# Designed miniproteins, single chains, continued (5), part 63

Each design is a single chain, and the fold is of that chain. pLDDT is the mean over its residues in the fold that is shown.

## One batch from the design tools (miniprotein)

Design m18311
Fold by ESMFold2-Fast:
Structure m18311 (fold): chain A 99 residues (1-99)
Amino acid sequence: SKEAEDLYNYLKGLGKEVSLEDIEDFLKRAKEAGIPLEIVKAALRYVALNYKGPITKEVLDVIYDVLIKNKERLEKLKSAEEIGKFVYDEAKPKIDEIL
């Protein structure tokens, strides 16, 4: 999809190792779970910018888990920065365990 390609290109621009197929699957799962696309994009972009490691399927699974568990809270946040920071703060300890 265009949204997945746009995110993939953004992540590659940051020097991230990431798969387009993994981004497509991640966005599909989030959409099926009813998470607004703008929240998903804000979360992934912020995590990618602040996390120095690769955006693997395991990292995307952690982000997805945080999004699902906090969907209602995230929908009340007013900015992409606030959404991204919240998801990053929740995801970072779990991502660090994968490495």
Scores: mean pLDDT 86

Design m18312
Fold by ESMFold2-Fast:
Structure m18312 (fold): chain A 68 residues (1-68)
Amino acid sequence: SSSIEQLVAALAANADNPTAVALLLQLLGEELRFMSEAEREELKEAVKGLPADVRARALAVIDEQEAA
């Protein structure tokens, strides 16, 4: 999906900007509400390409949404 691709690309482009990363992770949490299980698995694979700190934070947001 375009939203997933845009958010992951933005996280990669802004990985060194903590404020931008925090905002993008908030938007990721919002988008997760509308994702299918298959889309969430694709997202988990896509975020594995991010720097380790950003990847860990993104995976935590995904896990929190799945627990809710």
Scores: mean pLDDT 80

Design m18313
Fold by ESMFold2-Fast:
Structure m18313 (fold): chain A 57 residues (1-57)
Amino acid sequence: MSSEEAARAAAEELLLVAAEVSAELTKDEELKKRLLEAVKAGDVEEATRLEVEADKA
């Protein structure tokens, strides 16, 4: 297994954790729900987009 693949997997895990924290801190209930759904699905790209929106909201 390559160290680069391991680093990428770790980065994706951190992004999902960050999205979960953003869901807890956001006051927008709809964004919170979408963030949690993206985290459950493991959709890093969607979770990152929603995290940016939650931070703005």
Scores: mean pLDDT 76

Design m18314
Fold by ESMFold2-Fast:
Structure m18314 (fold): chain A 79 residues (1-79)
Amino acid sequence: SLEECLAEAEAARAAAEAAKTLEEAIGALIRAIGAAIEAVLSGCAYIGPDGSVVGDPELVAAVKAAIEAARKKIDEVSG
């Protein structure tokens, strides 16, 4: 369901924000990517011709926020 897809995307973002080590930050990125894949497989979203995640605007924003948070955390803990 969309509600389940949103909850996983939000959980992935929270995991990224809570990460304290490089390994935890990489794990959060894998989880965020997993949330995007699960959204597509569950029918909450689809992959557009440009490779972007397309679907409900709130879900797309949540998935992008989770990936961005994980990438930012990797940079923070790598420096």
Scores: mean pLDDT 83

Design m18315
Fold by ESMFold2-Fast:
Structure m18315 (fold): chain A 68 residues (1-68)
Amino acid sequence: VSEEELDREVIRALGDIYLGIGNILESKGDYKGAAEAYRKASELYRQAGDTENADIAEKKADELEKKA
C-alpha cells in the first residue's frame, strides 16, 4: 500500500471513531454533542472517499440538530 492509501484508511478509521462517539453521546441524550461528532465523521468519510457513510452521518447530524 502507498502512504496515500494508508492515510485514507486512517482518515476513514477516524471517521468510524467519531461515529462511535456520536452514538454514545446520542444514547446519553447529548444531541448537540452527538450531532457535532456525526458531522465530523461525515467530513472524514468524505475525505476518505466514502460518500455512503458520509451521507449517513450527515443525515444523523441534521436530525439531531433539530432536537438540540
Scores: mean pLDDT 82

Design m18316
Fold by ESMFold2-Fast:
Structure m18316 (fold): chain A 76 residues (1-76)
Amino acid sequence: GSLSEEMQREYRIALARMVLSISGITDASEEEIERLANGELSDEEIRELAEKTKDINGFKKDVEEAYRLLKLVREN
């Protein structure tokens, strides 16, 4: 049903917000968060967001992988 689809979308958005928050990115617009959640960001855009992330013991690499995994959610 549509509510289940909406809940899945909200879950993806919540994950995107969490990843950005953990990464120290606080200036992302609602539109950017939604695009990230839907896997609409290009690999270049994901890399640019990852560059804004504070690198703590290789955390930047994990953030890049998390962004790419969010993009894959769109395929399922």
Scores: mean pLDDT 66

Design m18317
Fold by ESMFold2-Fast:
Structure m18317 (fold): chain A 82 residues (1-82)
Amino acid sequence: VPKSVIGDMLLIAGEVSESLGDLLAAAESYLNAGEFYKEAGDTEKALEAYEKAIELAEKLPEENKEAQEVKERAEKLKKELE
């Protein structure tokens, strides 16, 4: 399966999780989608996915360690592509 297709599947998974109100699962799916888009060479989609992951992670409480880890990783990966 091409990495760009896996990215698309993870993006859809993030959208579904977001629609269900599972913001942590959505943020994790968007982060993973961005990583697969980056490996596929799709910098634009990778940046968009990382931005979505950061946005959703920021909506969760600061004490949510998993959300903060997603945010930190997405911010680092986004800066590497900028």
Scores: mean pLDDT 85

Design m18318
Fold by ESMFold2-Fast:
Structure m18318 (fold): chain A 68 residues (1-68)
Amino acid sequence: MPSAEEVVERMREEVERMLEAGEPISKVLEVLSRGYAEVVASGDKEAINKAKELAREVHEQIEKIEKA
């Protein structure tokens, strides 16, 4: 089973690739929500904080895309 840290790293790589490729925002959010749920279930506070940081960064990028 992947560690919470590995889940966050995988989420970052996948989301970054998807955003660069112009994938639908709904799919990006699905990947984030799925990964975040796994990280939260682990109870790893450091990984949870990193996942929140990633979600905030992605949300900011989505806002810029939608408002362009």
Scores: mean pLDDT 78

Design m18319
Fold by ESMFold2-Fast:
Structure m18319 (fold): chain A 72 residues (1-72)
Amino acid sequence: LEAAREEVLRLAEELLKRTGDEEMARLLRLVAEKADDPYAATLAYMIAGIAKAEGDEESARLAREAADILEA
């Protein structure tokens, strides 16, 4: 759990550096802080879907990776 939380936080940081989307990075950090919530992975997948719909493919990829980590 703690390792998954830290890895998702790292992905949020990478998302900010690659896309500059401060709000999207904040959403992933909130998901990481709630990593023990049974809906955390689902929320990350939803964030990925929103990013993809907005044309932000890098944020979508990183959010999906976060969801996969939280499901493991």
Scores: mean pLDDT 80

Design m18320
Fold by ESMFold2-Fast:
Structure m18320 (fold): chain A 55 residues (1-55)
Amino acid sequence: GLAEKEKRHKISEELNEELEKKYGAELSKLSADEADKETTKLLNEADEEARRKAG
């Protein structure tokens, strides 16, 4: 329902902050193409984990 969508939005915001703090330095070591791929992969994995934990 809407409550899940709101929770997901907040998790997304927290994830963005966490990615910048946790992986910002790591991503900066990669090429732009590799950084984009890793960021997309991490976001997809986090979304899947959130769905599995919610289930």
Scores: mean pLDDT 67

Design m18321
Fold by ESMFold2-Fast:
Structure m18321 (fold): chain A 71 residues (1-71)
Amino acid sequence: PRVLFEKETIYVPEEELEKKVKEIVEEAKSDPRTVRVEVHKTEDGYVVTIATVLDDGSVLVREIRLIKKKE
């Protein structure tokens, strides 16, 4: 089985950070192909890891790093 990796970083206002994490998790869970969703708290925000099984049996692992904006 082939494993594919995608990484993205998004900057989110500190007051919206937890809400954004919840939105990403809910969206991931709404996809029936999603087999794993993990949330890790970091010093500057969160990392969300999503594993999805594609039509060809490959696994797509997406890592989304959310960093809090300081203003």
Scores: mean pLDDT 82

Design m18322
Fold by ESMFold2-Fast:
Structure m18322 (fold): chain A 64 residues (1-64)
Amino acid sequence: SELRKELLRLIGELLRVIGEELDLELKYKKGEISEEEYKERKKELEKRREELKKEIEELEEKLK
């Protein structure tokens, strides 16, 4: 199904965003980035993650 392929693609993107969030947390804990840069990047990644979750939920509904 084309919808299933798209769902798997979005899940792959979500996993990449989660990986970026983990990398950001590690960099911040190591003191490699400022608190201001950390907060800004975290906000952007959280927004992207929530958008991807919404798209996944919408596609899951279509697959039912």
Scores: mean pLDDT 86

Design m18323
Fold by ESMFold2-Fast:
Structure m18323 (fold): chain A 74 residues (1-74)
Amino acid sequence: MTPEQEEELRERLARRLQERAGLEPEYARGVADNILESARQRAPDGSYEELAALAEELLDRYIANREARRAAEA
């Protein structure tokens, strides 16, 4: 994955978090960075497409966990 592809993916994840979870832009960027780092830890030799797919999966899991946590503790 190139630095340009990484930045594009990070921006895409941050935008998705703002749209789906209502996160502030700065906070969404931080969460996107954590998701991307987690994807890299799981697939260090992964292609851009593999890392992007894994990051999207982790994003969906993050949102689902956030919703479940709110439901359990609300």
Scores: mean pLDDT 80

Design m18324
Fold by ESMFold2-Fast:
Structure m18324 (fold): chain A 68 residues (1-68)
Amino acid sequence: IDEVMERERETFLKVAEELEKQAIEAAKNGDFSRAASYATAAMIAYSAVGEPEKAREILKKVDEEIKK
């Protein structure tokens, strides 16, 4: 079993969570360009670690904040 891949997965998950937080914060601040960039990066990171449901959730949350 590839222990290195498991450590990388943990790192990507942590990065994805931070990117999600940044995307939501940017959306709340009206910085749509930054929000879209962070949301896309978080979605890619979550998808890479096998969490596609989390990726969909982020896009929905960011879109809702932008449309308020």
Scores: mean pLDDT 76

Design m18325
Fold by ESMFold2-Fast:
Structure m18325 (fold): chain A 75 residues (1-75)
Amino acid sequence: SDVEEKSINELIEKLNLSPEQVEYVRSLKETYGIQAVNSALFYVLLERQKNPDMSDEEILKLLEEYVEKIVKKRG
């Protein structure tokens, strides 16, 4: 929905993701669905706020892990 698209865009901006990383997020959204990706991005943002020294690679790894965990609980 519109609300979930807006939420994802705001989370992408707050995480300061590169264009390549944004395309990867869109790929995850197509594969796993918008709700799972939105929830995963929110958890990743919370973790980065606790650990500001996280690399972009660590952020993407954590995003993948949260998406998989969320999908397993919903399916």
Scores: mean pLDDT 81

Design m18326
Fold by ESMFold2-Fast:
Order: C-alpha cells, then sequence, then structure tokens
Structure m18326 (fold): chain A 69 residues (1-69)
C-alpha cells in the first residue's frame, strides 16, 4: 500500500539525512516517486507524498520520536 511505501521511505531518508548524505536522500526520493507512479498516483499526489516524507524524516522529528519511545 502507498502508506507502507511512504513509511519505509521516511525511515530510509531519515537515516541518510542524519549522516548528511543529501545525494542518498535524493536517490531514495527518486525511488519513492517511481514506486508511487507505478501505483497510478498523479504527479500532484506524488509531489505531496514526497514532501510528507521529507518533513517527517528531519533529524529534529527523529530525535523527538526517539525521546517518546
Amino acid sequence: KVEEIVKRATAEVTEAAAKGDMKEVNKILEQLRQELRALGLSDAEIRRKTLEVILSATPAMRAHALAQA
């Protein structure tokens, strides 16, 4: 499902961003876009889901989540 793909991509992007590896972040986001396109999402939906992953996977968000559990 789309939600499972987004969740996986968020985890992968978070790890790459924590390492400062923006090249890997961009590669993961390109893979996400390709997977969502294969599922029949529109370009607008793909863009929105990609931004959702970026926002969720910031180092600050990860630090907050780890402090809770």
Scores: mean pLDDT 73

Design m18327
Fold by ESMFold2-Fast:
Structure m18327 (fold): chain A 76 residues (1-76)
Amino acid sequence: MAKEEALRLAEEAVELLREAAEALAAGDRERAEELARRAEELARKAMEIGDEETRKEVLEMVGRAQREAAAALAAA
């Protein structure tokens, strides 16, 4: 079943978004952009292999991390 794989990809995406936010806060824009792009690709893959319920979980996880990253970007 693909749900566990989709959730693992979402967890990796969330972690990369947190690292991207930290990189931005430290002034490393290049690293932050790389990490954010990778996170977006992982989130996309998670949504492709997940069912409707799994997609909702992925969106909630990634959305929370993206909001934190956006707040860090606004502060940088």
Scores: mean pLDDT 78

Design m18328
Fold by ESMFold2-Fast:
Structure m18328 (fold): chain A 96 residues (1-96)
Amino acid sequence: EAIELIHLGNQYYREKKYEEAIELYEKAIELAKDDLNTKALALINLGDVYKKQGKYEEAIEKYEEAKKLAEESGTKMGKILAKEAEKKIEEIKKEM
């Protein structure tokens, strides 16, 4: 299940196993299919890994993709995820 892969990816991220976390988040995005909120969550987490690696342009790209899908979902959860992604984009732009 896509959400299980996100949780496992979060564990690897905490262990600083960034490449393994990336693979799990990418697999979660693929598995989520039409679940826009789960895709957005996985994309936010993927952006967090790229940010940790200093890959700011790639992180922004993932956060912007997440924001778009979260907004497209039209749900309350999507609004929360879109705001989270926007905040993360602003935070990186302060670092660049």
Scores: mean pLDDT 87

Design m18329
Fold by ESMFold2-Fast:
Structure m18329 (fold): chain A 70 residues (1-70)
Amino acid sequence: MEEDLQIVKSQLESLLKAVRDGKLSPAEAEELLEEFKEQVEEYAKTLSEEDKEKLLKLVEEEVKRVKEAI
């Protein structure tokens, strides 16, 4: 669980850095964030109900934070 959360945070941080460095436009970053969210939702289906809820909640918070920072 904790390892999965670190991977999620690392990927989102890399995306935000790419936007800040001018390698990705905000629009491209938004599209990648939506794709990432879909991938996480599919992965969450393999988890327990408790872990699924925790993961989806954290991802939603992190995605919102990144979107606000773009």
Scores: mean pLDDT 77

Design m18330
Fold by ESMFold2-Fast:
Structure m18330 (fold): chain A 90 residues (1-90)
Amino acid sequence: MLEELKKKAEEAKELAEEALKKAKDPSLQMTLRGAILNLQEAIKSKNLEVVERLLRTAKGLFEIAYRRAKADGDEEIAKLAKEAVEILEE
């Protein structure tokens, strides 16, 4: 269970790092960096409740990144953010 959540955090973090490399808007970069930070803390944690809370926070940040990227016409970043949301939904 904890191992599965950490695997999801690692997968979502890879997507966030790829999106960050493509992001040129400073606001979008800040949102993606926030997601990466929460995922890094989740990977380091040994407390299930803390991991679940951090993953919920990261999911919210990816939802914000998706809406911003879509509004800006950044379809590649929008796709990466949506994939991260889907990984973190369950």
Scores: mean pLDDT 87

Design m18331
Fold by ESMFold2-Fast:
Structure m18331 (fold): chain A 68 residues (1-68)
Amino acid sequence: KVEEAVRILEEAGDLGTAEAVRKAGEKGDLEMAILAAAVGLTAARNLGDEKKAAAAEEALRLLAEEAE
C-alpha cells in the first residue's frame, strides 16, 4: 500500500511528497508516511492544485488502511 501511495503521488507530479512517503515507508514509519502525505495535501490545497490534492487524499486513504 505504501508503494501504491508513492506511485499515485508520482503520477500526479508531486515528486517531493512521493519521496518523503517512500523514505518513511522504507523505515517502517507509517506515522511519518501519513504526516508527509498530509503535509503534501495541505500544500496542494493551498496552491489550488486539484490533481495533487486528489492524489494526496488517495495516498492518505491507502496509508491509513495499511496502519489499521
Scores: mean pLDDT 83

Design m18332
Fold by ESMFold2-Fast:
Structure m18332 (fold): chain A 70 residues (1-70)
Amino acid sequence: SDNEELEEQTKSAIDVLNELKKEYPEKAKLFDEAIKKLEEIAKKGIEENDLEGAKKKMQELQDELLEKLE
């Protein structure tokens, strides 16, 4: 279901951020804030049944983080 896809995408994103925390421990707080943001986006998307909007916001957040690492 769409809810399951959003939850799976959220978990995958959080897993990536946890791996980045291991590689860049000095930036751990930044990644923790991003994880909280992802959880908020997913929760709101499910509550409002706006799964596509939530997926887009999560992708944008991940893209911003990747740019900061390069």
Scores: mean pLDDT 78

Design m18333
Fold by ESMFold2-Fast:
Structure m18333 (fold): chain A 57 residues (1-57)
Amino acid sequence: SGMDKELQRIIEEYIRLLELLRREDELSPDQREEVRRRLRELREKLRRITKQNEENS
């Protein structure tokens, strides 16, 4: 379904951002803050999708 493709896309982006954070010593403070902000945004999006899926059975 379209939701599965969107979820996969979000998960892939999340994994990429986590990989960047694993190499955080290679990032500037500004870059690290950008990654953290993007991770928060993706977590909120994942949370909304997951809740909608749980509510709809």
Scores: mean pLDDT 76

Design m18334
Fold by ESMFold2-Fast:
Formats: C-alpha cells, sequence, structure tokens
Structure m18334 (fold): chain A 66 residues (1-66)
C-alpha cells in the first residue's frame, strides 16, 4: 500500500507537491504556536484555519488525481 501511495504522489504536479510541503510546514509552525497560546478563542480559531488550509491541499490533490 505504501508503494502505491508513493507512485501516486509522483504523478502529482511539482506545483501541488510544493504547495503540500508549504502547507505542511505552515501547519507545523501554527501548531507549535498554538501549544504556547493559553487563549482558547485564539486556539480554536487557529485550529479552524489549519484545517481549512489542509482541506484546500486535499482538494487540489483530489482534482489532479481525477
Amino acid sequence: MKERIEEIWKKLSPEVQKEYNKTLENSRKRIEELKDSKDRETVISAVAQVLIDIGDIIEKILEELK
């Protein structure tokens, strides 16, 4: 199964692969910032934004695989 995922990943455009890596890096940084925040409203708002950003890249990947 992992080999099939790697093969599919290689079929994605370099642009989408770059966007995925950028989204992953931004998400990791945001999560790190959230661990330091004690404001629950800021935390939930930032969690929502991270999930939106992840959703956007998933949609792009799904579009390219069609």
Scores: mean pLDDT 77

Design m18335
Fold by ESMFold2-Fast:
Structure m18335 (fold): chain A 97 residues (1-97)
Amino acid sequence: MKELVERGIKLAEELGDPATVALFRDVKELLDKASPQVQEDAKPLIENAVRELERALELKKAGAPDYEVDVEIGVAQITLAVTKVSLEKALERERAA
């Protein structure tokens, strides 16, 4: 998990997107507080966000228009925002149990 989040941060830095870097750092902080089960449940969402950033970087390196790169970054940001909300709710449930 930590390696996957670190990969996402590096990709966002290579793309020059501070907002996506901040979202990965927020997700990392929540994962550090989460149980192993909650971390495992969040893994597919984080893998999807990393994959979208890898696609954004491939498009950028291929000389695609900025708007196509921005769409893939935007999808990754939406996935991370959903992941953040999901982790916050899961942590609230664990504290209640």
Scores: mean pLDDT 86

Design m18336
Fold by ESMFold2-Fast:
Formats: structure tokens, C-alpha cells, sequence
Structure m18336 (fold): chain A 119 residues (1-119)
């Protein structure tokens, strides 16, 4: 089932088996496309350094669910930062901090993008 493939993908993601997680999430999407599976696939692709693909799947998750978690918004911002899209990266770090004001990763990344924007 899509749910079983999704759960196996989450287990692979937890174990750092990012390529396996991507394959499992893609199989889950073929059976039942959901925003949760799109965002999980975005996370796995981000972990593999596939930033352009990660962004595409985070955008699909946003289209289906209308929102991403603070963690997912932070990774979306980091992927944008890696591609030099600094103003967009800042926007998503600020959105992550609106949802979770104590998110240290988003705070650190916001400071980094603000320093890059000063150049």
C-alpha cells in the first residue's frame, strides 16, 4: 500500500538511507499522491544534495496541503540558499520562525542569508 511504502521510506530516511527513501516515496506517490509524501521526498532529495528537485517536491507539497512545517520550510530555504536564491531563502526562514520562533536552524540560517545579502 502507499501507506506501507511511505512508512518504509520514513524508516530509510531515519537510517540515513536517502536513495532508498527516495525510491520508496516515489513508489508511494505512484499509488497515492499526498502532500506528506511530496514533502518527505523533498527532505530525502535535500539530504542527497539534489536541491532543485527538493524544491520542486516542496512546492508540490505546498500546492496540495497549503502549508509546510517549520522544519520543511527551513530545508526549502536552505535548498534555495544553495542555489543562490537568497531573497526567497530569507522569506522561507522567516515563515519557519513564524511557525516555530525557537527553531535554532532557521535562526542560524536567517543570519547567514542576511550576511550574504549585505555583499
Amino acid sequence: SAEELYEKGLEALHQGKYEEAVELFKKALELKPTGEIYSALGIALFKLGKYEEAIEYFEKALELNGSLSAFELTLYGEALFKLGKLEEARKYYEEALKLDPENERAKINLKKVEEELKK
Scores: mean pLDDT 90

Design m18337
Fold by ESMFold2-Fast:
Structure m18337 (fold): chain A 67 residues (1-67)
Amino acid sequence: MKIDEEEVKRALAEMGIALLKKIAERSTDPEVRKQLNEAIEKARKLIEEGKVDEAIKYLSEAFRKLS
């Protein structure tokens, strides 16, 4: 089995996006939903651009705002 650091980082970023989607779907606050959807789109764009570390950082910031 090949465990690649970049593959692990991408998996973590995609899991973060999936969690934000679930939180957005269950959120009753439209402002929170808007912020979560913006974070999801930004993270997806960063992954698409190969900036996986930046995507993880952005997702971490979004999760901190929820705390």
Scores: mean pLDDT 78

Design m18338
Fold by ESMFold2-Fast:
Structure m18338 (fold): chain A 85 residues (1-85)
Amino acid sequence: DPLAILQQRIEDFLANSDTLSPMERLVGTTFLLVLAKHYNLDPSLIERLEEELERARRELEEQGVEGVDERIEGARAVAELTLNK
C-alpha cells in the first residue's frame, strides 16, 4: 500500500527530525505536508507536520535567516510538480 509506505516515511521523518538541520526540516516537512494533504492522510498526522513546520520556521527566524517563506513556497512548488505526471 503506497499510502501506508508514505505514512511510515512521515513517521520516520518526524521521529528523526532532531537529527536534521532547521532548513532540512523546513524543506522536508513542507514537501511531506503537501503530499499528506494531497492524499488526504490522517488529520492528526497533518497537524503534527504543521507543528514541525512552525517549529522549523521559528528556529530559522531566531537564527536571523531571511526568505523563509520563499523557501517554503519553493519546496511546495517542487512537491506539487512531483504529483503531476
Scores: mean pLDDT 85

Design m18339
Fold by ESMFold2-Fast:
Structure m18339 (fold): chain A 58 residues (1-58)
Amino acid sequence: MQEAIERLREAAETAPTAEARTVALAALGELQKMHQEGRDDEEAARRALAAVERAGAL
């Protein structure tokens, strides 16, 4: 979870388009919320990273 959050933060900062940045920020927010609430989900983290990669931010 923490590694995924760090990767999404970097992806949001270096995103090549506004659309890719928006997807990365949304995914980052969701994983940060889950982690803060003690609801770590590795499948959700993998899906978030895959979505951000598909959007061109990873």
Scores: mean pLDDT 80

Design m18340
Fold by ESMFold2-Fast:
Structure m18340 (fold): chain A 81 residues (1-81)
Amino acid sequence: AEEEMERLLKETVEHLAKAAEAIRAGDFEAAEEHARKAEELAEELLRLAREAGVEEEAAKRLMEAVAPYQREAEAAYQALQ
């Protein structure tokens, strides 16, 4: 169970990294695809963590892992004018 959650966390971060790279390359379609996949993986991670009774710990680790990418996304969103 924990091993599967670690795998989901790693895959979530991998897709966020690819989304950020796609944004920098101007490939917004690829960025959206990777961001959507990261969201799906993060949701599954949190569902498994809730069932295992470790949702708080999993949520904290997920937030720490995604924070750099969220800051980049917010900066990009605010630049859309």
Scores: mean pLDDT 78

Design m18341
Fold by ESMFold2-Fast:
Structure m18341 (fold): chain A 60 residues (1-60)
Amino acid sequence: SRERAQQLINKAANALYEGDEEAARKHLEEAGELLGWSEEEREALFEKMKASVALQKAAA
């Protein structure tokens, strides 16, 4: 479901904030399976989220 996928995306963001890239990738893989994302789409989102979290940490 979209709600479950959104929860997984939120968990991935939290994992990236904690520095756990492995957990973030696992959560995004599960979300991608639910939403039918390609590997390229999943990797693009991972990189975008990682950059966003890095900017948030730099601003703190």
Scores: mean pLDDT 83

Design m18342
Fold by ESMFold2-Fast:
Structure m18342 (fold): chain A 105 residues (1-105)
Amino acid sequence: SGLEEALKHAEKALEHAKKALEALEKGDVEEAIEHLEKAIEHLEKAIAASTDEAIKNSLKGAKELLEEAKRALEAGDLEKALRLLIAALLSIIGAIEDIRLALRA
């Protein structure tokens, strides 16, 4: 189902977002940006795979937070980037939970 594909990509987005956070904690901005780009790509695939409007909107919100985090890093605003990345992580986790509930309904 599209939701199974959306779940797989949302989980990969979470993995890359966590790696971006780890890179920022080490001060490796270039590595953080690479992982943010991969997380964004996986959220795009999760959005494309989802037909549920609420799940799609949650995934879009998470993607926007990651895109804002990337722009903050490119501008040298590490504090803003960290805040946005943490918000994106929570949003991705919420979207994963919603997809899992929808698959069990």
Scores: mean pLDDT 90

Design m18343
Fold by ESMFold2-Fast:
Structure m18343 (fold): chain A 80 residues (1-80)
Amino acid sequence: GEIEELLKKAKEALKKGDYVKAARLAVRAADLAVRRGDRKAVEEAYKIVKEALKNAPKEDILYLIGLLLRTLGLLIELEL
């Protein structure tokens, strides 16, 4: 479905070194997944953003920290 396609594209962007694109696609997947109660997809998105942050150039770090905190917030929302 749409969530799986976004996660697939995010993982492909990670492999190509496009960390900002990977994180943006992962956050879009997480936003859809939380509305559907799909915890597994939100967790996968969080892992993608975390990996992007780990490998990103310093210029992108603050932006990616913001996206990481967003996906973490969505994971916490699913536990409420």
Scores: mean pLDDT 87

Design m18344
Fold by ESMFold2-Fast:
Structure m18344 (fold): chain A 79 residues (1-79)
Amino acid sequence: LSPEEKEKIIKELDKLLEEAREAMAAGDYEGVKKKAKEVLELALTLPLSEEDKEKVKKEAEKGDVQGVVDIVKEAVERL
């Protein structure tokens, strides 16, 4: 990935995380789950290692949007 592409992905991840935090604050747990799924779907479009894909899937299953975002950001920086 180019530096510009990485920056765009990181900004998209930050936006999804902020939307998830807003949903959590509003008690919209279905919205939080939707954001976790959106982060997972974004991650699966990226050329991540199998190890990183498994880590992302496990965190997404827990509904931990912050954890999923952190894993994807770390993986993207290595691309």
Scores: mean pLDDT 81

Design m18345
Fold by ESMFold2-Fast:
Structure m18345 (fold): chain A 87 residues (1-87)
Amino acid sequence: VSPELAASATATALLAVAMSLDLPEEVAKKLLELVLKGIKALEAGNFEEAIKYFEEAAKVAAASDSPEAPAVKAALEELAEKVREEA
C-alpha cells in the first residue's frame, strides 16, 4: 500500500466517522464496519476485498439523507478506484 493510498483511506474513514454522528445508530454502525473492513483488507493486501467493502460503504452512504452523503460516497468511490490502480 502506497503512503498516498493509506492517507486517502484515513481521510475517507474520518469523513465517514463525521457523517456517522448524524446517522441512526444501525446505519452508522454498518457504514463504519464496512469502512473498517475495507481498510483491514487493504492493509492485508486483499485489494479485491477492499474494493468490495468500500463500494458497499459508498452505497450505504448514498442511501442516507445526511448532507455529508454525496461527499462520503464520492470519497469512497475514489478510494475504490485508487485501490484498483494499485492492484
Scores: mean pLDDT 81

Design m18346
Fold by ESMFold2-Fast:
Formats: sequence, structure tokens, C-alpha cells
Structure m18346 (fold): chain A 66 residues (1-66)
Amino acid sequence: MSEEEKLELAKRAARTVLTAHRDRSPEEQLALAEKAVRDLARELGMSEEVLEEALEYTRRLVEELA
């Protein structure tokens, strides 16, 4: 699996978690989505650079929904 494919999976995981928890506070949504992204990164052996990009995407997405 390429780093690009890992990044796309992480972005999908973040969106899925945020959709499932949309009625929670932005702080709770961010915590849950970041956990899902970090757990997936560990499972896939994601590079630190790609993990940081996925986390930045997740934070910006939550900020836009707040």
C-alpha cells in the first residue's frame, strides 16, 4: 500500500468518525477522530510525515464544522 493510499484511508477514517459523532462537541469529535487516525497509522505502518498530514486534515475538518 502506498503512502498516498494510507493518507486516503486515514482521511476516510476521520470523516467516518466525525459523521458518527456529529452531535458531540468539536473537542470530543477531534479527540475521537485523532484517535482513529493514530490507531490506523500504527496498524498500516504509516510514515510520520503522512500521519502529520492526516492529523492536520482532521483538525481543519473539525474546525470547519465548529
Scores: mean pLDDT 82

Design m18347
Fold by ESMFold2-Fast:
Structure m18347 (fold): chain A 81 residues (1-81)
Amino acid sequence: SQEEIAKLPEIDARGKSAAEIEEELRKLLAEGVKRVRILVSRLPDDDSGFHALEAILRLGGTIVDNEILDDTTARLVVEFG
């Protein structure tokens, strides 16, 4: 539900490498978190969207939602397990 999504932990992946995003996701997974929100950049010089996809795939996650927030930012909702 929207209320459940609003209470999910959120990672800001903007300006980060796939390895940095993976490390942040691993910490949340170690705490038993199975659904995460990830902020990614839509800017042409920021590859955070691709880096987030790489990290998600490495950890066996599935993107279940992708929301464009504005011209610079999108939010992914990802499930693990």
Scores: mean pLDDT 84

